Designed miniproteins, single chains, continued (3). Designs and how they scored, part 57

Each design is a single chain, and the fold is of that chain. pLDDT is the mean over its residues in the fold that is shown.

## One batch from the design tools (miniprotein)

Design m9953
Fold by ESMFold2-Fast:
Structure m9953 (fold): chain A 78 residues (1-78)
Amino acid sequence: SAADEALRARLAGETLEDLIRRYVKATPEQREKILKEVAKKLGISEEDLHKTVAELGLTRDQLAELIRIALEIKKKYE
């Protein structure tokens, strides 16, 4: 659908860091810890957090899992 195409185009240009900041509400201190733990759990570098979704070739399922992991990590700091 046109809505699906628009969503794909919008997400393709966003970095992993931007997506985590958008979907995971946290303090600056919590966010730094969350970003480091997400990178560690996914086996990616901190540099990869600055790459776009399109550059990393992530699927929708992988993006959903990334956000889920970030939210679970956030719960540790609540």
Scores: mean pLDDT 72

Design m9954
Fold by ESMFold2-Fast:
Parts: C-alpha cells; sequence; structure tokens
Structure m9954 (fold): chain A 88 residues (1-88)
C-alpha cells in the first residue's frame, strides 16, 4: 500500500504539525486527542518493528493523557520523543 519510508515521513510531518498547533494554542483538546488517535492508527498499521511501534504508541498515549490534563508542555515533550523514535 504505502511504502514504509513514505509512511514514516508522513507520520513525522503529522506529529510536527500537531506539535506546532498545540504550541500555538490552535487546537482544542478534543481535536488534539482525535488527531493523536489517528496518528496511533497510522503507527499501528505502518511501523513493522514491534519494539519501535510499542515505544511510539507509549509516547503517544502519554501525550494524549497530558492533553486531557491540560499539560501541553508535557504533551509536546512526548510527541517530540515519538517523532525521534520514528526517525531512529
Amino acid sequence: EIDLEVAEALIIIGLSVIINAIRQGKLDPEEAIRLLKRMKELVEKYIPDEEKRNAILSELDKAIEAVKAGNYEEAIKHLEKARDIIAS
């Protein structure tokens, strides 16, 4: 379907867009959570390495919980970690 390199690049771009939108206060919490759940679906579908996939999903789950708590600085930190794992 989608090439792995392309899928990884699209997920990195998507996470970067979400990080910037959260940082600028342009996403409400409900929309941020919806977009992050969509990113989880892409990671589950397209990242074949189980250890890497589980590490990314863990960071995305922590970001979702931080958004729910209104802790946007913590959410951004976890999203940056998720992006770094994908790029590794």
Scores: mean pLDDT 87

Design m9955
Fold by ESMFold2-Fast:
Structure m9955 (fold): chain A 90 residues (1-90)
Amino acid sequence: ELEVLREAAERLAELAQKAKKELEEKFDSSDPEAQELIKELEELAKEAQQMVADIDAGAPASQIAARLRELDKRSKELGEKIVELLEKKE
């Protein structure tokens, strides 16, 4: 159970970092909407990485599962905003 949660957290961190890099490559540093999403993706990646560290430190599965659900919700909201930004700029 914890191993599955750990893998999910690692994957979330990797996906957030990849999305951040793609936005940084596609949008100018002066674009405020893109910069806000980049910041939110950086925060999401850091929280996911912290979750991996907490699992390795022996955090209980119930606490990790609750945190992962919260991060999954934030990830979906960010994904929607990224799609809106891409549609708006094309």
Scores: mean pLDDT 82

Design m9956
Fold by ESMFold2-Fast:
Structure m9956 (fold): chain A 61 residues (1-61)
Amino acid sequence: MSVKEIQAEANQKLLEMAKEMKAEIDPESTDPAEIAKRNERFEEMNELSLKTAKEIEELLK
């Protein structure tokens, strides 16, 4: 189904974003700049999740 394909693509992108974050940003860093960058990455991931939900919602109309 198209919905499953959209979810699979979004999941793959989220995994790639998570891998990039782990490679680039230390999750235990207390540096304010690193914390801000982690927050920005989480916002990007949340935005992708919201976009995916909207696409699925449109298909289910």
Scores: mean pLDDT 77

Design m9957
Fold by ESMFold2-Fast:
Structure m9957 (fold): chain A 100 residues (1-100)
Amino acid sequence: NEAGERAMKEAAEGALEAARAAEEAGGAAAGAAAGIATIGAGAQALAAVRAGLSPEEARELARRAAEGAARGAEAAGGREAGEAARRGGEAAARGAEEGA
């Protein structure tokens, strides 16, 4: 329960940071795209932890989700959005491991 809260908080903080960085580089649309992509990666990491995967497996799954999300964010909001989404996804994966 508290582990899930911690993972979600980490994902939310990662999304906020990613959105802020992308917005500074590419404007509000890039920030929104990065935030959405990062939240998706965080949700995937949380789902893996809740499914009982090991912290290592959960992180690997979240890392792959973050890569896909970053590609989507880059297509929608440009290079900065993609980079920000990848960093946010890694933060979400770390939060899932720490929360496990």
Scores: mean pLDDT 64

Design m9958
Fold by ESMFold2-Fast:
Structure m9958 (fold): chain A 66 residues (1-66)
Amino acid sequence: DPLEQEIIDSLNLTDKERTALQLLQENPKQSYKVIGQKVGVSEERIKQINDDVGVKALKHAVEKVT
């Protein structure tokens, strides 16, 4: 999703955090804990990043279509 990639780039994430987010996108049904263990990012941090991406994606989508 090109919009999601633009939003991810705007978040100024570390390499590990970007990898965690990519894994979430590829496997949205995986738990944050499993993804965190694979990448070395905490479950809570992955949730925060995913929530931030969701909020920014919604705002960006509204601005683009409105």
Scores: mean pLDDT 69

Design m9959
Fold by ESMFold2-Fast:
Structure m9959 (fold): chain A 85 residues (1-85)
Amino acid sequence: MTPEEKELLRKYFDEFYDKLKKDKRPLSEAVKDILKELDKQEKNMTPKEKRIKAQALTAAVLRVIGDEIDEELKKEQEKKREELE
């Protein structure tokens, strides 16, 4: 990827990640809304922009799933702490 493409990828990743984290709905519903908006914008996007946005969305979804796993691990750690106290 060019430096410009990497910058766009980071920007779109941050935007999607922030939106997904702030959305209180199930992850699947939030992703569905983003995909619907991207589909509407497809005619106005270059193939390069479409690829970068798709990669950014995929990375953001994986990061949110990772965050959910971390939250479950923290809850388990809290339960174990309560059992010891």
Scores: mean pLDDT 75

Design m9960
Fold by ESMFold2-Fast:
Structure m9960 (fold): chain A 89 residues (1-89)
Amino acid sequence: ELIEKGKKLIEIGEKGLKAAKILVNGEGKGASREKLKEIYEDVSEALKAAGVPLSVFDGSRSPEELKKILLEAPKKLIEEGKKLLEEAK
């Protein structure tokens, strides 16, 4: 249903945005291996949902380009999810 789809996109986007901010700000330095795995999984889920290939992590992208991709993809999911909730009423 549209409401459930919208809620899932917002959840994935919010988790992905939080994780992306940690990675981008360098706050992940010194984090446990388990915590880094969770952060990476949240970012990867958001990238997949936004249609961004995980090959963005292959080192071919500049740090500035990667930062934009990691932050913008989750934001787009949150926006799409909110639109679905408005349509569903």
Scores: mean pLDDT 76

Design m9961
Fold by ESMFold2-Fast:
Structure m9961 (fold): chain A 84 residues (1-84)
Amino acid sequence: AKEKLEEMLKKIKDLIDQLRQLAVDTGGSASAVDGVITFMLDTMLGIDTGKLVPVTDEQKALAKKLRALGKEIKALVDEIKKTL
C-alpha cells in the first residue's frame, strides 16, 4: 500500500518534468506551466480550480493524464487509509 503511493508520487513527478519540458520545447509561457501544475495539485487535493483551459492539443493530452493520475492517487490514498 505505502509502496504503491510512492510509485504514484514518482509518476506525478515524471509528469511535472514532462510538462516543464513541453513548455520549454513549445515556447509556452511560464503562467501556462504554472496553471497546469496548479491544476494537478488541486486535483490531488480534491480541489477543482476550474480555471485552467488547455490551449494546445499537447496541453490537453497532459491535462487528461494529470487528471487521471490525480484520481489514481486519491483512490490509492483511500486504500491506504483502510489498511491503517
Scores: mean pLDDT 57

Design m9962
Fold by ESMFold2-Fast:
Structure m9962 (fold): chain A 76 residues (1-76)
Amino acid sequence: MEIREASEEAREEMKKTNPEAYKKVLEAAKAEPDERRRLVLLETIEGVIAIREGVLKTLERLGKKEEVEEIKKKLE
């Protein structure tokens, strides 16, 4: 599987769990006027977001809802 496909899967997961964070990722990328740089930023940001979502899911499974809420606020 290409890295791009993996990023798209992470993107779909993010849309389901955090649609607001997904919008912010798109807005940040759209602020970059160079199309090539925008694509690189999107892929990089999505990778970081996917890792963070994995951590959030793990914390939820451990019953640490308070920590999950704090991390979500930082994503804003």
Scores: mean pLDDT 61

Design m9963
Fold by ESMFold2-Fast:
Order: sequence, then structure tokens, then C-alpha cells
Structure m9963 (fold): chain A 92 residues (1-92)
Amino acid sequence: MDREATIAEGEGVIAILEELLPEVKDEEARARLQALIQAMRDAVARLRNAKTDEEQNAAAQELLQHKADAMNVLKEASEEIFKKFVKEYNKL
């Protein structure tokens, strides 16, 4: 795994999700998305500070899982917001 590339993608995804967060009108979906954004920030921080391959792999896997969960929340909440996310994600 390229740590720097994984961190850069993770930070890019977080930025896109933060920009889209105010457009999510469903309160439950918005709350879940906020929690996932924070979980992704925590995973990026752990990945930056990882001192072993085990810590690095664990943080990277958590980041990937939180990203997948966030995409599912967006898709269920709003197809239009999900399409905006995919468009911005493809530019990373």
C-alpha cells in the first residue's frame, strides 16, 4: 500500500463529503454521514501516525470501510447527491 496516496485519496473523499453534507436534508442520514466523516478523519490520522505495517493496514481498511458506508448513506438518502459525489470522486 502507498500510504501517501491512500491518505491523499482519503482526505479528498472527506473534503467532497463535507461539501455535500449541507445538501443532505434527511437528519438521520446527515448524522450518520457526519459520524462517518469523523471516523474517516480518525482513520487518516491513525494511518499518518502508524508505526507498524499492522497499524497501517488496519487504518487503511477502516478508511475503506467508512468510505463504502458513506457512499451507501448518500445513495440511500439522495440519488442526485450520490451522483455529485461520484463525479467529484472520479476527479481525485
Scores: mean pLDDT 85

Design m9964
Fold by ESMFold2-Fast:
Structure m9964 (fold): chain A 72 residues (1-72)
Amino acid sequence: MIVVIEREVLDGESAREVLEEARRLIEEGAQVIVLYKRVRGLGAMELLAEMARLGVKVFNDREAAEAYLKEL
């Protein structure tokens, strides 16, 4: 199962929520993709790096995310 989580803006609070949701989905055997338009603050950037370490694919461009999905 592949799950795409879309957010317009990731700040420290919303990035933390997305990280917790991604962890739960990965534990259930899902591949998680996060798509965002903007990121605000160092804390949000650190949480994005943590998502990547968990195997989450992070994109800030919809076309790039769609291209990745076609190669799976």
Scores: mean pLDDT 82

Design m9965
Fold by ESMFold2-Fast:
Structure m9965 (fold): chain A 68 residues (1-68)
Amino acid sequence: MPQLSAEELLEAMLAGGFSKAQVVDLLGLDIEHTEKLAAEEKDPEKKAELERRRERGRQMLAEIQAAA
């Protein structure tokens, strides 16, 4: 899968008919879901991967929120 930057993700979602507020909400839900999966995961390797995914999502959310 190609990796999208925060800017590329936002532009793609806006082109698809989503508002910036909806993109922020969707990212927040994905972060929350990933955090729950990480908390319930018993395999340390899979847990570490979920934690990395959560941190990437958090950073992307912050960048999108900071974008004018």
Scores: mean pLDDT 77

Design m9966
Fold by ESMFold2-Fast:
Structure m9966 (fold): chain A 101 residues (1-101)
Amino acid sequence: REEEIREALRRGDEIERRTKNYEEAIDAAEKYAKVDPKGSLGLAKNVSGALLGDAKEAQELARRVAHDREVTEYLERVRELALKALEKAKEVKKKAEELLK
């Protein structure tokens, strides 16, 4: 169980770090959407797919360590961070699509 918890925390930390990097990329895409709407749309689509995958992985990890409340709560927070970043990516996608019309 200690090894499973350690692995789940390590994977959760990786997802959290990736989510922060994706948020920075989304923020940049939003700022440059009017200059490069096609590039911003492409980035928003790719990041959305990656964040959805990361949110699913965090949920799977939480299910595997369900007997440890603290670790499960941490992984659920990591999932929420990925889902919040996904919502930002969806807004950038919508903005870029409107600019391409």
Scores: mean pLDDT 85

Design m9967
Fold by ESMFold2-Fast:
Structure m9967 (fold): chain A 90 residues (1-90)
Amino acid sequence: MPEGQKYVVPVDAAKTVPLLEILRREASALQDEVAEAALTNVIEAARKKASADGLMSIALEGGVERAVDYAIRGDEEAKVAEVRHQATLA
């Protein structure tokens, strides 16, 4: 991957999803497997209702990098929904 480039997901999922789909297409065309996999996981989480509010709740407790790490891991629907539920109860 290019040095100095980071794939950080903004906390506004409604505006982020279309941008991520464009970036995933670019990564796929360039055969950047790392970027494509990360973007695919984030897009899948967002499409399955991993909203920016959910990611923001995770970020408020553990920082933005934690929310991104959850999305990238591919367990995003179950994990993000569960953490969001816990954050709502707190």
Scores: mean pLDDT 55

Design m9968
Fold by ESMFold2-Fast:
Structure m9968 (fold): chain A 62 residues (1-62)
Amino acid sequence: SVEVLSGTRVLTFDSEEAAKEAGKKLEKQIRDEVARLGATLLSLEVKVEGNTVTITVTVGVP
């Protein structure tokens, strides 16, 4: 069986442009890290609203 882990994090930035750039980088970083750890990315949601980035991730671990 696979263990399922989920997490949500909210980050606030100085500007909408900073939030958009951070959102793109964080999405790639999370995908790369999950792959590096040999885990399965079950879901990844990155929402950019104004200067705020909300990240919700769910991974399956063997």
Scores: mean pLDDT 82

Design m9969
Fold by ESMFold2-Fast:
Structure m9969 (fold): chain A 87 residues (1-87)
Amino acid sequence: SNLEKLIEELEKLKAEVRAAKSMEEIRAVLDRAKEAFKELADEETAEKFIKSIDNLEKAIESMSVEEAKIYAEALLESIIEDLKKKL
């Protein structure tokens, strides 16, 4: 299903956040997560979680790379767990 594909993509993106070495790389992963929601999620689910990702992108502007990685991983994990409840 598209939901299973979305969860798999987000798990890969979570791993890419762990490997990120710059703020630009973290932002690129978050942007790819938003695109995955647009392609694979229903409109209501996409709107909800894209908003959460946008809020995180604003919050990390004042963070170190290491802090941004922790918060980005935590958000993606939280989203993955919420999506798994719909399976």
Scores: mean pLDDT 88

Design m9970
Fold by ESMFold2-Fast:
Structure m9970 (fold): chain A 115 residues (1-115)
Amino acid sequence: DEAKERLREQRKKAEETAKKLKEVIDGTPEQQREAVKEAEKVFKEVKDLADELIKDPSTKETGLKLSIGLGAGEGLGRMAASSYKIAGESEEKAEARGAYYAMLSTAKTLEELEK
């Protein structure tokens, strides 16, 4: 099942990226910016996958669920980053926290669709 293999590959990337983001929360602003850029790359790859799955009638439902889950994860990440920034954290640290929650949400969505 090619679709399940692709979902599993992206889930592993999202999980690894979330782990790295968690580790750099107490790191330097440069480390935080680098981890956020990697998260943005993973997010784009998963969105591109969702769009591809939607175009195929056999995977359309899975692609739609992935697209909706990504939207929810993006919203959660933006809200988390905004909230931590209001709480007095640096922009780089707040963005890394937001990216962390977005990647956790993305990994969970991919895990549910892989089953």
Scores: mean pLDDT 90

Design m9971
Fold by ESMFold2-Fast:
Structure m9971 (fold): chain A 74 residues (1-74)
Amino acid sequence: SAAEEEMRALAAETVARLEAAGEPAWAQSVRRAYDEILAWARRTGDWAAALRRMRALQQLADRELEELAQQRAE
């Protein structure tokens, strides 16, 4: 479905960004979270809630990576 494809893309983008930033353990945590959210969405059919959870996870990772990049630039 379009929702499942969007979830996969959000997870892939977040993981790639974390790996590029040198955060492999965090990337692995995002992979685990994605697997859990995907399994939950498949059980419940609530793809809207699953997408909101994935977007929240991406936003948190992006914010923390921006702060880390600023720290490394100093």
Scores: mean pLDDT 84

Design m9972
Fold by ESMFold2-Fast:
Structure m9972 (fold): chain A 77 residues (1-77)
Amino acid sequence: MEKEKLAEKFKEKVDKLIKRYNLSPEDAEAIRKDVDDFIEKVKNSTVEEFKKELERKLVVIEITISIEYIARQLAAA
């Protein structure tokens, strides 16, 4: 129950990143699948470790999206 709420909040934050960077439907689908796979991988950890892993993963996703977005803008120039 606690982990489910953390996972829901994590997915909401990822969806906000997808919207912020205006990702294509294909890129959005790939990220959502990666998120689901990651949650499954860490679901058997403690609540504290689960929260920490989700926070770390969110930072990695945000950095990756930001770098890719900037790279696309520079390549298009």
Scores: mean pLDDT 81

Design m9973
Fold by ESMFold2-Fast:
Structure m9973 (fold): chain A 87 residues (1-87)
Amino acid sequence: SMAERLAHLREASETAVRDARKLLEEAKKATKDKQKKIDLAIAGIQRGIQSLQQALAAAETDEEKAVIQAAIAELQRILKEVEELKK
């Protein structure tokens, strides 16, 4: 159903954002292998963005598109914060 698909997209979007925030926090707090953790966080978040962009291409409703677009924007913001840690 449309409601089930929207619920799945919301859950997937929330999970992607939560995972990205976890990667950022782990990179921020790292004292050992910090550069490696930053690189892993960047790669992980980029894969999350790519996955959500694929979901956006398959989205059928404006509400589905809005949910996915909001998650992509948040992941891009988190990615920028992780990249700033590299400097």
Scores: mean pLDDT 88

Design m9974
Fold by ESMFold2-Fast:
Parts: C-alpha cells; structure tokens; sequence
Structure m9974 (fold): chain A 81 residues (1-81)
C-alpha cells in the first residue's frame, strides 16, 4: 500500500542518516585512538537508536534495524583491522 511504502521510505531515509552520522563518529573516534571495544560501543548505541526508530516508524522493521546494526558491527571490525 502507499502507507506501507511511505513508512518504508521514512525508515530507510532516517536509518541512512543515522548510519552516516554513526560512520562519521566511528571514523573520528578511530582517528582519536579509540579501541575496537570503544568503536563497538558506538555501534551498540546506534543499535538502540535504530530499534527505537523502527518502533516509532514501523515496528515490523525491528528485525531489519537489528540486522543493520549487526552489519555496522562487522564493517566496524573490518575498519578497525
């Protein structure tokens, strides 16, 4: 439906903005000498924010929000190596 498409678009746009913000925070923290544990703490904070966003916009996307955070954790581990 158009309403389902609108909720999807809103979640995707806001999640993308949050991931871009978090990516910048992770790059800055690594530049400042943060450990992998500290970088992953930023990812876990972002997981909570992504889940809250899904609960606000479309609760059916909570699993997708968790999957995005899991992806970000894997990318962060690769970036820290």
Amino acid sequence: SEEEAARRAEFEARATALLQETGARIRQAKSDGASLEELLAIVEETRERLVALAEEVDPSRVAQARALADWLARETERFAA
Scores: mean pLDDT 89

Design m9975
Fold by ESMFold2-Fast:
Structure m9975 (fold): chain A 100 residues (1-100)
Amino acid sequence: SAADDERERLVIATLSFMRSLPEDTRKELTEVLKEGYENKESLEKVIERAEEVLRKSGKKYGWSEEEIERNIKAWRELIEALYKDPEAMEAVLEELERLL
């Protein structure tokens, strides 16, 4: 279905984004997402924690401010979509456990 196709694209996009990040950043973002989902944290709290991780990573790896803001925006859009789709969230979390 169109909804299933959209979910599959969201899962693939999230995993592709995560694979593009340094291993330590990916692990920390995975923890933020997993804790946020399991503890039913607000979307805003999870976005705030993820932004802190990405800014810290950008400083560590020498990303430009433009690269930091681009990654923050991309992650915000992915988190917002995952929070609306629990099945996509669960699929992402399962696959991220395999990448760690």
Scores: mean pLDDT 86

Design m9976
Fold by ESMFold2-Fast:
Structure m9976 (fold): chain A 105 residues (1-105)
Amino acid sequence: MTKWTEEKKEEAKKKLKEEMDKLFEEAKKNEKDKEKIEKGKKYLEEAKKAIEEEDFEKAKEYLEKAMLAYGVPKEEAEAYGLGLYGAMATMHERFDLSYLLREAS
């Protein structure tokens, strides 16, 4: 794996963690229960840690838990989790293909 591929993976992880921060700010606008806001924040921090560790399943689980804590319906919370899982998987596959293309040329 090239240095460029590692740098691109780190950039993508940073972007995904920034999206977790945006979800927290949006939840603060819509949720009045401070306890739910705090609980959801803890789950989003765990999701950010899972993103850093490339633990796709754990990131999915914690994002679902965060959205449920914010009062998002289960179906929508599951969609958020699947979206994060898909983004992480696509990121990983895309960067692996980029590595192969750069080494082949």
Scores: mean pLDDT 73

Design m9977
Fold by ESMFold2-Fast:
Structure m9977 (fold): chain A 82 residues (1-82)
Amino acid sequence: MKHKLTVLDEEGKPIEKEVENDEEAKEAVKHTVERAKKLFPNIDESSFKDILETLYKYIEEGDYEKAEELLRILADKVVELS
């Protein structure tokens, strides 16, 4: 099943990406959180770890709607802080 997730590109811009399985989704969210972390190194690393763990939990539970909601919040915050 294909799911659409908001991810950050190499420049930190929000883009929509289609993923076909949990492994692709986890890789996409991991890269997005790592990119956000690099853009904002003064933000507490524990916050990014909590976001990543929560995203992985939603993906593992099949709750891609909650994963997408959290990804949009993260992307909006990246744009706001840029």
Scores: mean pLDDT 79

Design m9978
Fold by ESMFold2-Fast:
Parts: structure tokens; C-alpha cells; sequence
Structure m9978 (fold): chain A 73 residues (1-73)
């Protein structure tokens, strides 16, 4: 499901947040995109550019919390 794909993104970000915070942020932002747009991550052609720009100044913890809030809906 879309929620399971987003949860996998949250889990990947949590695993990477201390070693690679830039990649962790990417996984969180991708999870936000998936949850808000209700689209599957199975396509490599997903354009995340607008979301990367929107969230560029957010910390890993702020992005993780945003994903968790979206998963609760």
C-alpha cells in the first residue's frame, strides 16, 4: 500500500539520519510526497524537485515528524 511504502521511507530515513542526514532527508521528503499525492514509489520517474525545494531548510527531525503526522491521517 501507499502507507507501507511511506513507512519504508520513514524507516530508511531513521536508519540513515546519523550517518547520512542528506539521504535521510531525501527519504523523508519522498515519503511526504507519496502520502500527499497518494502515488506509488515503484516509478523512478517521480519528480521530487518541488518538494526538495519546499523542505530544503527543514531538519531531519522536522521531516520525520511531518511523515509521522501524515501516516496518522
Amino acid sequence: SIREIAQNGLDAGEALKDSDPTLAKYFYIEAIYILENKVSKSSPAIDLSPYLKKYKDKSVDELAEEVRKLLEK
Scores: mean pLDDT 76

Design m9979
Fold by ESMFold2-Fast:
Structure m9979 (fold): chain A 66 residues (1-66)
Amino acid sequence: MESIRRTAERVVERIERFVPEATPLARQAADHVLRNAEAVERVIDDASRSVELIKEAVDKVAQRNL
């Protein structure tokens, strides 16, 4: 959980610096990751991949959303 949480926090921090408008969406994504981390902590591989997928999704949403 700690590794997943730290990765999510780093993603949110970067989005805050580059795209402040997307910060609320990034925080929602991070919250989902943290909630899911408890359920998938036993499957670290899937949890790590989820963080990457959420980061990519947030980046794409930030690019397309106004």
Scores: mean pLDDT 65

Design m9980
Fold by ESMFold2-Fast:
Structure m9980 (fold): chain A 87 residues (1-87)
Amino acid sequence: SELEKLKEELKTGKYSTDEVIDIINNAPSDYDRSLLLDAYVEGLKKKGLSKEEILEQLKTLKNRLVGGITVNRAGKLVDQLKKELGL
């Protein structure tokens, strides 16, 4: 499916921040946007980014993402990373 293809592409880390935001925001549903966000974060972790680097990236994305489910999901990921970092 197109969604599974986009998830795998986001996991590769080949896209810029602006391209990632465009891909996520152009998904056909808010639920699909949240799945693409999770795939992107998984890709950052696999690429070896620190939890602090992922947190800063998520804060940037949260301000530019659309949709209640997706923005809420970004917030939960931010809160989880803060907890793991002792913040």
Scores: mean pLDDT 87

Design m9981
Fold by ESMFold2-Fast:
Structure m9981 (fold): chain A 137 residues (1-137)
Amino acid sequence: SKIEKAKEVLDKLAEEIAKHSPLMAEGLRLVVDAVYDAYKGKITVEEARKKLLEAHNLFVEEAKKYLSDEEVISLDFLIRYELNRIIKAVESKDVEGVLKALIDLLNVIETFAVNAGLMDVAEAARKARKELEEILK
């Protein structure tokens, strides 16, 4: 399925990110596992929402190490927006909506990584985003 292919791409991305930013990798794994487990009915949408909140907190804490206060506020807003789009798509069982929101989340992660000077993370996120775009077609 498209969701299973997306999980494979994102699990590999998290492994690559872990070499440079273990906290960002943990956040991404929480998002991927929550989405997959909720989609498969292994956890409730409410349990998935709690895991996405944990992921959000990890992304913001990592951002504070590298970015200005204004950039952190911008990132916080963008991450929260994309995670809310993901949970709504999961709740409605909209597979294409889930993939589109994950693609947009990876674009936010890529932008963060560029601004943080984490160029290996940025390239890994960009590559994974392109692979998700091919799955969506």
Scores: mean pLDDT 89

Design m9982
Fold by ESMFold2-Fast:
Structure m9982 (fold): chain A 115 residues (1-115)
Amino acid sequence: SREEAVRLFVQSALIEAEGGDLTQAGQLYTEAVLLRPLSPVEKRILEAENLRDQGKYEEALELYEKLLKELPEDHPYVPAVLALLSVVLKDLGKEEEAKKYLEEAKELYKKLFGE
């Protein structure tokens, strides 16, 4: 389902951001994207991740920040964007900012998908 795909996508991002099992994160991500055609939001997240994979951390950060400004605060993908933005901030050595965004991502995930 769409809700299940969104949950799996967000869980993948949180596992990656926490430095957890990257194989598990990759499996959840793959399952999420195979369940249906990618949404416009997911396509933009993939674009930012492709930039990050190329070592273009500053460009990836800008793309995530723009996406975050365009999404409603209660959008289901906001926790994923915040978690992945936190990963890019760690790549840039901004550990304090990364921690703040990861904590915000976890809180929003619990609010939207917890219980």
Scores: mean pLDDT 78

Design m9983
Fold by ESMFold2-Fast:
Structure m9983 (fold): chain A 72 residues (1-72)
Amino acid sequence: SIETALKVLESLLKHPDANVRRKAALALGELSPLAPDRVLEILDKAEKVETDIAVKETIGVAVLKIAVNKVT
């Protein structure tokens, strides 16, 4: 289910490897049309605790894309 996929990806955003966290953020962005509110919630929380600049940038871009779709 989509919720199971989101839960797995949310867990991967806490992975010790920054490359894994970045890939999880990209995957969440791709799934956002199916569950935009859930993806936005997960990414917003992850961005607040993320320390890696590249991962933060990836999360930020995904969040902006989802937010723009909601405002339009």
Scores: mean pLDDT 83

Design m9984
Fold by ESMFold2-Fast:
Structure m9984 (fold): chain A 60 residues (1-60)
Amino acid sequence: MLSREEVDKSVDTFIRELRKMPKEEALKSIQVARAYYRENLDPELAAWVEARLAEFEASL
């Protein structure tokens, strides 16, 4: 399992790449990432990642 620090770094990198995409592609990528993180992370880490992705999505 990934540490919170590794997850944070991964999410930062992912958001940076999303900023380079058109809004429609970024939204699709966020939905795919949400499914992946829900399946592969502890519920606490998954909830934290979801909060970060939701904040970024609101900025689009």
Scores: mean pLDDT 79

Design m9985
Fold by ESMFold2-Fast:
Structure m9985 (fold): chain A 71 residues (1-71)
Amino acid sequence: ASYETLVAIGERAFAAGDYEAAAVAYHMAAEVAPNDELKARAYRNLGRAYEALGLHELAAEAFAQADKLLA
């Protein structure tokens, strides 16, 4: 699937409260991202999904990866 498709899947899953499905979709989006800016965006969305799941340490790691990509 394209980056845009995976982000859209993640956004719909997140809106539906399916944070596990959102995290999977955003992780896949990060893997297929065509540049560091879009990859960082996917990691930020992944971090928000992890926060919603109560996985605060994994969320912090995802946000740190996003920051590193834009450094």
Scores: mean pLDDT 89

Design m9986
Fold by ESMFold2-Fast:
Structure m9986 (fold): chain A 72 residues (1-72)
Amino acid sequence: MVKGKAGDIIKWTNTKSKTTIYFVVDSKTGLIVGVQEVKPGETGSYTLTRSGEYVVRDAETGEVVEAEVIKQ
């Protein structure tokens, strides 16, 4: 779970050996706000449009992955 403001960027790395689809999810509403396909070893990113608490999930497994927030 990460906390950010509008304009902040969430980043995560695909540590798997295969291309993986990730969901960026608002933790309070459960709403999927972003979807990104990320190749092995590459970084996914999502620019927040609203302040809140977010998780990045593997779309196939539902596993929450580690993410960081780059404040603007």
Scores: mean pLDDT 85

